Designed miniproteins, single chains, continued (5). Designs and how they scored, part 72

Each design is a single chain, and the fold is of that chain. pLDDT is the mean over its residues in the fold that is shown.

## One batch from the design tools (miniprotein)

Design m18646
Fold by ESMFold2-Fast:
Structure m18646 (fold): chain A 85 residues (1-85)
Amino acid sequence: SERKKAVELLREFGKVLEEAYKNKASQDEINKKVLELMVKASQLLSPDLVMKINAALAKVWRHLQKGDLEGAKETIDALIDEIES
């Protein structure tokens, strides 16, 4: 159940990033989307899953600062695979 919630949040976040980039969102708007995910994760998931998501989000954030949507999505997909394994 909790793993399913984590995967659902991460898949939704990937789609949110795609829409933001398609709509030419500012870096500040992208930052807000990352913060929204961190808040949702902290409210819905165990500390262990929150820790894994926060570690991956550090890498996602680095990619997004470079405008690298592909690298950000690959990082999210790798985390989804880890949680589902």
Scores: mean pLDDT 83

Design m18647
Fold by ESMFold2-Fast:
Structure m18647 (fold): chain A 83 residues (1-83)
Amino acid sequence: AMPPEVLKLLMEAAVYVLAAAVLKVMGGDPEKVLEYAEKAVEYARKALEKAKELGAPQQWIDDAQSLLKAAEEMREEARKRLE
């Protein structure tokens, strides 16, 4: 099973990715979309680092990397909208 510390960080990252995506689709505040995307990146990065430190199965490392990539793409898109 995935270590509880990694699971908690992945769940936090997933919640912020979903929150940013929903807010964006609803035409919400671009600054809030960026804030949520930045938090998603922070938690996904922490999850990936923790997974590697704890020797998590490759599948969980891959999942964390995919979530981090999605969060980083969301952050970059949100940043461009504020320029």
Scores: mean pLDDT 83

Design m18648
Fold by ESMFold2-Fast:
Structure m18648 (fold): chain A 62 residues (1-62)
Amino acid sequence: SMEATLRSLEEQARRTGVPEEVTQELLDRIRRAHERGDRPELMRSLEEANRVIVEASDRRDG
């Protein structure tokens, strides 16, 4: 479900050291796209959230 997806992303962002402000902005964008039924924006927002988390993880390891 969407709530489970958002909780998972929030946990991953927290573990990778993404700032809380950035995390909240990403989650809010995903929620709004889902509520509006804007599938293209939902997909872009999910891709952006995953990219931010991966980049944060890479910075910690590199």
Scores: mean pLDDT 82

Design m18649
Fold by ESMFold2-Fast:
Structure m18649 (fold): chain A 80 residues (1-80)
Amino acid sequence: MSEEEFEREVLEALGLMAIAIAKTHKDAEGGSRLVLKLIKEMKEKGYEELANQLAEDAIRTLKEIDPEVAKRFEEEAKKL
C-alpha cells in the first residue's frame, strides 16, 4: 500500500466513523462540522469521488437527525 492509498483509506474510515458517531449521539451539528472538514481535506488532496460519496452519505444520515442541519450541510458542501 502506498502512502497515498493509506491516506485515502484513513480519510474514508474517518468519514464513515464521523457519520456513525453523529447518528449514535444524534449530534447533527457536530457531525456536520467534522464531515465538512473531512470533505475539504479530501478535495484538497484530490479525492473528489470519495468526498462526494461522503457528502451523500452524511446528508442521508443528517436528514434523519435534523433536517435543518442537513440543508445547511448540503449548502456548505456545495461551496467546497
Scores: mean pLDDT 85

Design m18650
Fold by ESMFold2-Fast:
Structure m18650 (fold): chain A 61 residues (1-61)
Amino acid sequence: SFDELVAEIRRLARRLPPEERAAVEEIVALARELYATGDPEQQRIALEILEGTRIEMEELL
């Protein structure tokens, strides 16, 4: 779910420097804005952004 992806990303972000954590929170904020529109296409894009971010973070950490 959207909330589960956000929680996972935030868990991973705790291991990053403050500057990079701030960048991750900006990505989360943008994804939330897209998801909050209720538009299926915007919600799909939001989930793709979060999933891509999670995968990239797991590969780097």
Scores: mean pLDDT 85

Design m18651
Fold by ESMFold2-Fast:
Structure m18651 (fold): chain A 60 residues (1-60)
Amino acid sequence: SEVAELAPLLFDPDPEVRRRAAERLAELGGEEARSTLRVLLHSDSLDEVGRRAVEEALRK
């Protein structure tokens, strides 16, 4: 699944990679992508940049 390939990129050390992964997940849409983004948003392992990227993607 492309969602499964993109999810670990949300934890990438490069903030640009994290942003692009969140954008791609938002583009894919659907329940699987949205559920993955919501789970990651409530994870305490995301930094501030990653959290904001996920929140932005979910607003689309």
Scores: mean pLDDT 73

Design m18652
Fold by ESMFold2-Fast:
Structure m18652 (fold): chain A 73 residues (1-73)
Amino acid sequence: DRIAALRARLLADPDDWEAYEELGKVYEEQGDYASAALTYRRAAEILERQLGPDHPKVLEAREKAKEAAEKAK
């Protein structure tokens, strides 16, 4: 189970933004856009703390969260 494996990674390292990005993608693949949006937002928050708010990775994660939120309508 991809979700269980990613959740185990996050239990070991709560700041694993790559695990949040992959988890968001899994939720998108399942059509759960609301969970995907929240998950991508968490990745962006972690990235912002580590790299600063204007880093390209933060902007990318924010855009993914926004796109998922639009699809959740």
Scores: mean pLDDT 83

Design m18654
Fold by ESMFold2-Fast:
Structure m18654 (fold): chain A 64 residues (1-64)
Amino acid sequence: PPSEEAKKKAKEFDIILKEMEKRGVRTVEEFIEVLKELAKKGLIEEKEAEELINLMEKKTTLKS
C-alpha cells in the first residue's frame, strides 16, 4: 500500500490530470496556467505546483 504522502501526491496529480483533460491542455504554457490556478484554489500544494512549474519552464527553455 502507498504511504500517506504518496497517496496525497497521487490525489493531487489526479486533480491536475482531470483539469488538464477538462481544458484540453496541449502546451506546456497551458499546463503551467492549470498548475497556478489549482495552487491558488488550494486544490494542490503550492510548493508542489512551484516545483512542477520550474521543471516545465526549464524544459520549455532548453527544449531537450
Scores: mean pLDDT 73

Design m18655
Fold by ESMFold2-Fast:
Structure m18655 (fold): chain A 74 residues (1-74)
Amino acid sequence: DKEKRELALRIIAEALGIPLETVRKAVERLDEMAKKGMPLEVWREYAKKYREELLAAMKKHEEKLQKLYEEALK
């Protein structure tokens, strides 16, 4: 689904503070590596690592938003 993919890329770009085009190119490179027959185990381990880094970045963003919200209520 193109719409869901575009939304996901946009969220990642905002979370990492990098241009949407840069995120799109990075995802394309990962897709190309998978297409080249990279062993499934190596691909899973790589995807898991990337997911953990993204979740950590999202958690930091959530903490920042929470602090801004609390500061606004003072």
Scores: mean pLDDT 63

Design m18656
Fold by ESMFold2-Fast:
Structure m18656 (fold): chain A 82 residues (1-82)
Amino acid sequence: GFPSLSEILKGLKNVLQELKKKGNTVLTKDETKDLIAKYLPEGVADTLLSILNLPDSVSGNELITKLEDLLKQIEDLLMVSK
């Protein structure tokens, strides 16, 4: 089944923590996919990558900014649903 929105938020927070530990490193699309897939199911990871519309390589700081923006959007949606 589709994972809960809460599980997706937890996975995204874990991805953000790993990226912050790496510093401002350049990541390929495949490296980014592998990192996301470590914390999120493959189907969710593919959807997230599509939403992020990443180039073939991205800086860690740019990816952090995009993920923090997405995290805020999901948290805002959850607050409306409560």
Scores: mean pLDDT 76

Design m18657
Fold by ESMFold2-Fast:
Structure m18657 (fold): chain A 94 residues (1-94)
Amino acid sequence: AERAEEAARKAEEAAKAGDAEKAAEAALEAARAALEAAKRGDAEGAARAAEAAARAGLAAAEAGAFGAAVGAGAAIAGIGAAWEAALKAGVPPP
């Protein structure tokens, strides 16, 4: 979760600086962290990381980055993976 939050902050700072490319890269990093948490079976950590990735993706979109759509899509995929992991563990998703 911490890695995804740091990436989200980096994306917001890059967007404020007008650096759409760096904002998109940070959004993808946050999405990757969410998927890694889901693979570990950490449904709560994956959900939190996916929320951070979605926030980073929106910041990149505001900066006009084409990669923002990819970042947002990856965040949604991360949430889906977290839901699947939670269901397999017998716990409803958050």
Scores: mean pLDDT 65

Design m18658
Fold by ESMFold2-Fast:
Structure m18658 (fold): chain A 96 residues (1-96)
Amino acid sequence: MAEKLAENLIKQAKEAKDSFELEVILTFASMALALAKNLYKQGRYEEAIELYEAVIKAFKVIAEKSRELGNDQLAKEAETLIKEAEEFVKEARDKL
């Protein structure tokens, strides 16, 4: 699940032609991050880590593509979400 989600989001982000398409992709990636947080709250730490790592990869591509298209604000939003997800990965690993 997580691997396919990351691959699909990365492909969509790389192929995005404008900032609107990237914003839609960022929204889907953010929903996946919310799911990972919910898994963490349920004590499903290994599954949460796998999903966090997958969405981090997607956010990195979204940030790079956002800058390429001149949307620095969208890039910063993606980078903030990367930092948040990386922090949750550290917390989840401490529970294992």
Scores: mean pLDDT 83

Design m18659
Fold by ESMFold2-Fast:
Structure m18659 (fold): chain A 67 residues (1-67)
Amino acid sequence: MPAVGSVVADTLEQAQAAAEAARRVPGVVDVVITESGGKYVVSAVAETPEAAERAVRAMRETLERLS
């Protein structure tokens, strides 16, 4: 059953870094960046809720390292 996990990034560069981190998580099948209100929503589509949770964690850790 597919699940989606998302984070919000302030810049496109942060969103791209978060998306790359999500793509490296096993069970992530797609990553989409959407611009919304001057921010970027990064959505990781995963095969399971557990993989989606791992993707969100990886994205958040990446954003925390960037600022």
Scores: mean pLDDT 84

Design m18660
Fold by ESMFold2-Fast:
Structure m18660 (fold): chain A 70 residues (1-70)
Amino acid sequence: SRLREEVLALLEELRELGMPEAEIERLRERLERADPKEQAELLIELGSELSFEYMRRAIDKLIEERKAKK
């Protein structure tokens, strides 16, 4: 359950960064069917992806918000 909650937290972060809802749902379904080993692997994979995507999307978001904020 710990691993599942950690993965869900990562998905929440990715959603906040703009990951499409369809992708979030797909990953959530995979998580629900994952055994503990698969949950740990998913956690590692999402954590790694979040690190790079977070940086890029955060930069993109800052640029977008910077233009929108007046």
Scores: mean pLDDT 76

Design m18661
Fold by ESMFold2-Fast:
Structure m18661 (fold): chain A 86 residues (1-86)
Amino acid sequence: HMEEIRKKGEEAIKLAEEKGDTSLANALRRIVDEIEKAKTVEELEIARTYLAMLAGLAKSMGDTELAEKLNELVDLVDKYIKEKKK
């Protein structure tokens, strides 16, 4: 469900902004836009991979809250990919 992805994406963006990470907030906005504009499963898988990398980076930096939100977003994108395939 794309609406859930958009909502969870906005939550992650807001969290990044509240932490002062403007570059991450802008990267997340771009990724959410790419998911909304994706015409193929391959495009969604690319966006998913980038989100997973950002989640891993946040966890490595000790930002457990942001990593959790990004992983929730990854899970929603994975569900959306499955809907597109089946």
Scores: mean pLDDT 82

Design m18662
Fold by ESMFold2-Fast:
Structure m18662 (fold): chain A 67 residues (1-67)
Amino acid sequence: MDELARQMQGLSPAQQRVFATAMDLLAAGASEEDVRAAARRLGRELGLSDEDVDRVFDLALATHRAL
């Protein structure tokens, strides 16, 4: 899964956790809206802003679509 590994290398540990969670939920067939909501919830627990979470989510969505 080369694209996933490549994208994760540019992220902080907190951003990597949000990215991995978003990728897992997208792979499980969750809706984009549900995944974004879950990512924002996790991001708040990790001290990330909603804007930072949205950027990581957009990266995860683009990566998932490229698989």
Scores: mean pLDDT 79

Design m18663
Fold by ESMFold2-Fast:
Structure m18663 (fold): chain A 91 residues (1-91)
Amino acid sequence: AAEEAVREAEEAAKKAEEAAKKGDKEGAAKYALEAVEALRRAVEAGASPEQVERAVEYAAEAYAAVTGDKKEAEKLKKEATAEAVAYLAAA
């Protein structure tokens, strides 16, 4: 379950990057949201810290592909990691 969500985040990140390379800004944004949603599902499914870290990395990569801003992607990665860790600690 959790591993499937991590895989979905990876696939969504790849699709976001491909859409961004083609100039499909709407498609890139859609896939970036799918990557973030997959991260959320991984956390809810009780993903291990390693699985959460991988999913956060894919979500950040998808976000960077949409915005072209690595600084905003790093902020998202840091915030998502902190939120996921807090969620797992509260379970």
Scores: mean pLDDT 74

Design m18664
Fold by ESMFold2-Fast:
Structure m18664 (fold): chain A 82 residues (1-82)
Amino acid sequence: KEELLKKAIEKLKKALEALKAGNIEEAERLVEEAFEHLKKYGVPEESVNDALKELKELLKTNKEEAEFKLEVLIDTLEEELK
């Protein structure tokens, strides 16, 4: 179960690096994969769908806010592993 959370964190970190490199399409793909792992981990589907929708919009419209949201999400999930 913790492996799904670790996979989600890894994909989110890769998404953040892709976003910093200007690869918005790759960042979106990695975020979608990470959120699929979060659903399998047991995060409520409604929460996952709402967060994914917000992040996908920010990836295309506000790179700075998307980077901030990704960093906050990564930190939150890493605390969940401790």
Scores: mean pLDDT 82

Design m18665
Fold by ESMFold2-Fast:
Structure m18665 (fold): chain A 99 residues (1-99)
Amino acid sequence: GTATVELKGPTASGTATVTGSGSTVTAEAVVEGVENPTVSVAVVDAATGTLVGAGTGEGKGKATATATGVPAGGTYGVGVTVFGQDGTVVASGSATLTV
């Protein structure tokens, strides 16, 4: 499935498009207010709260993070966190995704 995550924080904002396909969850984030963001995606089983996948990616205003090994046919909470170059969280958001 596909979900849109609204990214909000004290210094940055944007959106991430989260797509689940097979055993992968990909978050493609477009962020304003930060140069060279690092994006982290965390995929959590919605029923148990167990982390089932995570990934990170870097970019210049646009960054893609991919989590692998996510079981198909589930409902997941997906958290997207954006870090500045100093490692500070500048924006974050979450959505529910069916894979």
Scores: mean pLDDT 80

Design m18666
Fold by ESMFold2-Fast:
Structure m18666 (fold): chain A 110 residues (1-110)
Amino acid sequence: AEDARMDELTAEAQRLHAEGKSPEEIAEEFRKRGYKAVAVDFDPTAPADELVEFHRAVLEAREKGYEPVILVARLGGPATARDLIALTKELVEKEGKVIDYIVFLGPLPP
């Protein structure tokens, strides 16, 4: 049931994103449904360390008492599926069980 729930949340996040909703607006919709969600929105015009931005969002979630947290992320640059998997693994290893799920917005890398 949890996997089906995450698939449904991901599909809904993608629909809301296609409708022009920001990551924060999508995270707010998830919070209205009782999910502990925090947005991560990378500026594609600024050189950003994506790992640093994810860590910042995790710290913000902890300050809000959101453990575990669902991250709603729109990446600002082109990324491969491999890079996103590696980033997710590093976050889980460093932040333990704080992250429940990461929802990626927009076209996913192959």
Scores: mean pLDDT 68

Design m18667
Fold by ESMFold2-Fast:
Formats: structure tokens, sequence, C-alpha cells
Structure m18667 (fold): chain A 78 residues (1-78)
């Protein structure tokens, strides 16, 4: 239970971070884009690590959605 609860919290935190980055990206100046791209890439890497470690299929699906949306956001800013 404790391990699964921590995984759920970690995934929820990734989802929140992605939401923050999406809002930041929609309001970003050209000068802010390089830092946002770095933060998005860091989010993708963390999400991939959680995907590899997770055994819960529902959490894996949520993590995959985070990765897909973050990669799409990265492509929009590049």
Amino acid sequence: MEKLLQEEIDVAMLEMQLSVLKIAASNATPEEIPELLKEIEELIERAKEFLEKSTDEELKERIREIIEEAEELKEELE
C-alpha cells in the first residue's frame, strides 16, 4: 500500500508539473523557451523512469499520457 500510494503521488506531481509547463509555454516569450524546453525534457526523463519502475497498469497509462503530451509540447516550442 505505501509503495503504491507513493507512486500515485509521484505520478500526480508529474501531471501537475506538466499542467504548469503547458500554461507557462502558452505565455512564454522567446527568451523563456530554452528554459521551458529543458524543464519539459527533464519531465519526460523522470516520467520514463517512473514508467520503467511501475507495475500498476493504470499508473503506466497515466505516465504514458504525460510523456506523449510533454513530447507534443516540446515539438510545439521547437
Scores: mean pLDDT 82

Design m18668
Fold by ESMFold2-Fast:
Structure m18668 (fold): chain A 50 residues (1-50)
Amino acid sequence: SLGSDHLYGLIRQLEESLELAKKENEPQEVIDQIQQQIDALRQRYQELQS
């Protein structure tokens, strides 16, 4: 569905943001927040694929 394609794009964007945050030595709290967002979106993506 259109929604799952959009969600996949958002996950990719956040994964790039996570890599950048790690390279920039952002606070662990910031890194954890991005990771939590990725995990939540991945769960939603899996639910849409079921």
Scores: mean pLDDT 83

Design m18669
Fold by ESMFold2-Fast:
Structure m18669 (fold): chain A 74 residues (1-74)
Amino acid sequence: MKKAEELIREAERLVAEGSAAYEAGDYERAARLYREAVRLLEEAEKILGKTTPEMAARITAARISAIGAEFEAR
């Protein structure tokens, strides 16, 4: 499995890609990318064995972005 650091970097890449998809009007793709970013951040938290305020903020932001994209995709 990737180290927590690698998972966080991959999640950051997915958030950026999701934002680009959202701006392009591809809300279905944006939602999938944001949800995958949440999954990777949660996996990184499990590896680290604790939740930090910074990590909690990243996960929350990605979840809100996913919900917004899912709403727009309707």
Scores: mean pLDDT 83

Design m18670
Fold by ESMFold2-Fast:
Formats: C-alpha cells, structure tokens, sequence
Structure m18670 (fold): chain A 69 residues (1-69)
C-alpha cells in the first residue's frame, strides 16, 4: 500500500494539469480498494517505463480499468 501511495503522490507533486488530476483521483479510489490500486500502479509504471504510454495515458487507462472492475 505505502509503495503505491508514494508513487501516486510523486505524480501529484511532479506534474500539473491532467496527469496531476488523474493521479489525485486514483489516490482517492485507493482508499476503497488498496489491492486493486497497487495492481493499477504497477500497470502504470510498466507502461511508462517501457515507453509505450505517457503518464497521463497510463493513469487514464488504469482509472478506467478500476472503475470497470
């Protein structure tokens, strides 16, 4: 839990606009389902680090995945 929260807080601190808002929304959803949120954060990092998605794109897809799960 703490690891995933720290990653989302880093996005909130480092980014502005859409990326910050998406990270804030995902952090709020993490209060309801910590395990699902940790999985979503892992997916975000994998996609960003592989160069396949921007932070905003990865966060948006992860939020859509959580909301449909």
Amino acid sequence: MDWAREVLQQFIDDYTGETKKLAEELLKLGEKDPELTSKAVQMILDRIMSGRQTPAEALKEALDWIKSS
Scores: mean pLDDT 78

Design m18671
Fold by ESMFold2-Fast:
Structure m18671 (fold): chain A 66 residues (1-66)
Amino acid sequence: STEELGKIFRELTELAKQMKEEGKSDEEIRKEILERAKKYGVELTEEQIELILKGRGDLAGTSLIL
């Protein structure tokens, strides 16, 4: 559902923020985000990955409702 997708993108965004605070590289964060999304059964676009990295995962989730 759209609500569940929004929650997933929010969790991925929080994960990315935490990893950045820990000093992880964007490359490491991308790999972790992709792995987590795959386990949730979610296929991410490059635009969605960039939004998550920028802390805008809420926008990545809503972009799927069009």
Scores: mean pLDDT 74

Design m18672
Fold by ESMFold2-Fast:
Structure m18672 (fold): chain A 73 residues (1-73)
Amino acid sequence: LSEEEWIEIEKALILMVYGLGKASGDLLTAAREVLKLIERSKSPEARKFGEEVLDEIVAQLSPEERAEVEKLR
């Protein structure tokens, strides 16, 4: 896999995690898993995309759940 192909796979994985969170109603777990993917990524582009998706998830969380995600940064 090329670097560009790997970046696209990371973006797809981030979207899959978000999709699963929406389908299950467990957006807190989705936020935690997206944050882990961002931390493990070596790609600035994939990290930026992950942060955008994480912001969209966090906007849908309760204040308590949002505080849990913030503690992981």
Scores: mean pLDDT 85

Design m18673
Fold by ESMFold2-Fast:
Structure m18673 (fold): chain A 65 residues (1-65)
Amino acid sequence: MNDEEAIERAVELARKTGDMLGLSPEKLEEAVKQVRERAEALAKQGYSQEAIETEALGIVVDAAR
């Protein structure tokens, strides 16, 4: 799996989860931006897809609070 696939999977998960949690479009866009930046950093460090997706979920859940 390449880093780009891991990053895009995390972003897709964040968008779907944020929509399910009722995030406004503005908050969802900001959360997705943070997820992409964090996912890129973790992928460069060799973190697993599962770890990257876990971080993405945390960012989106925090944005919904």
Scores: mean pLDDT 81

Design m18674
Fold by ESMFold2-Fast:
Structure m18674 (fold): chain A 79 residues (1-79)
Amino acid sequence: MSEEELDREVAEALVLIQIAVGKIHLSKLKDPEKIREEYEALIRKVRETAERFGLSPEDIERLEQEAREVGEKVLEKIK
């Protein structure tokens, strides 16, 4: 395998960890407006991090969607 591919796998794992940590932090919030603000920030941060690590557009889109799903699920539970 090329070293570039290994770096991409590591970058993806780091972004997934970032999403998991974000989910834990969001679950501690009780204000729906603040939760929305924080998960929108998480989506932006995930995209920026993935772009900085040179992940493919397809990987960036997939990771961004995972972050969005986490935020939506947290918002749904605070009704």
Scores: mean pLDDT 76

Design m18675
Fold by ESMFold2-Fast:
Formats: sequence, structure tokens, C-alpha cells
Structure m18675 (fold): chain A 99 residues (1-99)
Amino acid sequence: LSEEIRRDIALAMVEITIGVQKIILLKEGVPEEAVEKAAELMREAAELVVREKDLEGAKKLLEEAKEVLLEAGAPEELAEEVYELLLKALEAALKLVEE
């Protein structure tokens, strides 16, 4: 596979994880505006990992996304779980792009 195709696959994999977490957050009563803002930060984190291989910058964006969710009233355990799942997805995406 070309590097371009690997990047597209990596982004798609992270987008699936973001989509699943959005459904969970909305069902748990987190406001749509906060969920969309957090999802935007998560997509920016994916872009940093896939295009720039910047996992540390991506982690900062995930921390901002977690803060947005907590400020909107998301349970701390749920916000932490979302952070951990997205971090694992970003680490997997980085591995795929480095191949």
C-alpha cells in the first residue's frame, strides 16, 4: 500500500472510533455542541498523528477534548474512557503510517 492510502486508512480508523464515542456521549446526555467541539479536537489530533507523526501534540488536543466534555457535565469516568480509547486509536494510526 502507498503511504497516501495508509494515511487515508489510518484517518478512517480514528474517525470510526470518534463516531462510536459521539453516539455514547450523546446517549449519556452530553450536549451536542460539546460533543461536536470535542470531536473536532479529536480529528485535529488524528491529523497531527497521521500527517506529522506528532503524538505529543495529539495528546494535548485529546486533553482539551476531555476538558470540553467535563465542562459540559460529562461524568469523569466517561471522559477518561473516551480519552484512553482515542489515545489507543491514535497510537494504532501512528503504527500504520510508520509501516
Scores: mean pLDDT 88

Design m18676
Fold by ESMFold2-Fast:
Structure m18676 (fold): chain A 65 residues (1-65)
Amino acid sequence: SVTSDVARDIIAVGEEFESGLVKASVKGDTIVLETLDKSEKAREAAEEAKRRLEEMGLKVEVVEK
């Protein structure tokens, strides 16, 4: 489930992976990671963030632009 603590974790993950390439948002109990451009770097950042968040037990969906 998603809580206020999870929002902080999302920000920390984004900062470590190039936060400018991926936008994180919360919809219900799911974290949505949106790539900010169509570059390979944005895809890699989103995939890495997804893996890390899923390892923490969170539900994650990736949306490509």
Scores: mean pLDDT 67

Design m18677
Fold by ESMFold2-Fast:
Structure m18677 (fold): chain A 66 residues (1-66)
Amino acid sequence: MEEELEKAKEIALSDIEKLEELFSDKELLEILEEYKEKIENAKSLEELHEIVGELQEKLKEYFEKK
């Protein structure tokens, strides 16, 4: 269980790092950095999934404003 959480975090963090490399927009980078911290501090797969879901909603809102 702990090992599965660690692997899931690595995947999520890797995905965020790729997005950070693709974008230079300050607002988007601040969102990504905030969620990197939340993902690193997640204590369960359920919590991690909720954090990732929140990030997806934030990204959707960000792109809707553009």
Scores: mean pLDDT 79

Design m18678
Fold by ESMFold2-Fast:
Structure m18678 (fold): chain A 60 residues (1-60)
Amino acid sequence: MEQLKKEIENVRKQIEETRKKLAEADAAGDGRTGAIYQAVLAMLEAGLSFLEDLLEKEKE
């Protein structure tokens, strides 16, 4: 339980950092770097959803 909550917090932090880097790439006009961070963000969000589903299962 506690380990899973810490992993969720870590993924949320990585999502925030990735969004920040994506915004910086967009501001710089770096479409290639932006596309990479966009893909990473999608993967992190999918992983977060999976971890949250596991936490829901463990609540009961």
Scores: mean pLDDT 81

Design m18679
Fold by ESMFold2-Fast:
Structure m18679 (fold): chain A 81 residues (1-81)
Amino acid sequence: MEEARRLAEEARRALEAGDLERAFELAVRALELDPGSELARETLRRVADALAAAGDLEGMLRAIGVLIRAIGDELEASGLV
């Protein structure tokens, strides 16, 4: 939890600095540790939006794929699947 929270906070700061690659990497790592991290999910969604706006559709789809996987992992952990 602590490491995931730290990574999510760093991802948000990278996004605020305009470093989309760094923000993506950190948010992915945060979600790997804690799929339920609201901050990491929100940060990755904003990264996907920024990538789409920049014309990087491949990057956007990769970010969306990570978000879908994180939702699936959280549902499995909750016993809903």
Scores: mean pLDDT 80

Design m18680
Fold by ESMFold2-Fast:
Structure m18680 (fold): chain A 73 residues (1-73)
Amino acid sequence: AEALYREAVAAYRAGDYEEAARLAEEAARASTDPRLRAAAYGLAAKAYALLGDKERAREWFKAAEAAAAEVAA
């Protein structure tokens, strides 16, 4: 899960937003850690926003907020 997240971050920094979103989604699905899931969902949301997919960006941002709430509890 963390390796997929690192690859997603690298893709995002390279400007490969489609690959960043895909890898971030995979990292989130592979992880049971709320911190990693929140970070991965947030990265997917940012990548989709930069791709112009505002609807998908909002969906993943809500998922990131839900996962972040688990960390805060």
Scores: mean pLDDT 80

Design m18681
Fold by ESMFold2-Fast:
Structure m18681 (fold): chain A 99 residues (1-99)
Amino acid sequence: SMDRRRRIYADSMRDSSQQIRSRIDSGSPTSDIGDFAIDLLTRDSQIARDLGFNGTSIGLDRQAQTIRDLQRQGRDDDVRSFVSQRADQLSDGSDDLLS
């Protein structure tokens, strides 16, 4: 059952990473990239919570809040940098769970 939970979460992380990267590569406005990343991190947080990964869920909620705070400050370069880093970490985390 734990392997099944890890696989479900890993699939969600990989999907989120791929979708965020697609938005960055397509030249979307930074506000759209930030909002989209918040939505995906919030989705992944809920999936993690439903699977019993409470610590992971809290971490993802904090990451979404960091993006919101950077957006409120008008720190567009920091939003793009942070979201790009989170996409990499979601991809790496997915691979680690499946190894």
Scores: mean pLDDT 85

Design m18682
Fold by ESMFold2-Fast:
Structure m18682 (fold): chain A 64 residues (1-64)
Amino acid sequence: RAEELAERAVEEARKAGLEVDLEKALEIARHVLENGLTPEEALALAREMGLDERAARIVAGTIV
């Protein structure tokens, strides 16, 4: 589920000392599941949504 992936991504970011909005992680998870985004595409989306580079990498890597 997108919600489960988003929650995991937020927790992985927290373990790295980074704060990520659950709504942003959920939007990325939904696009990955619905559109089959590649890791590169998920990373690009996270950056467009305003996540910093390290947070974007953790979120994309957790969801994809």
Scores: mean pLDDT 82

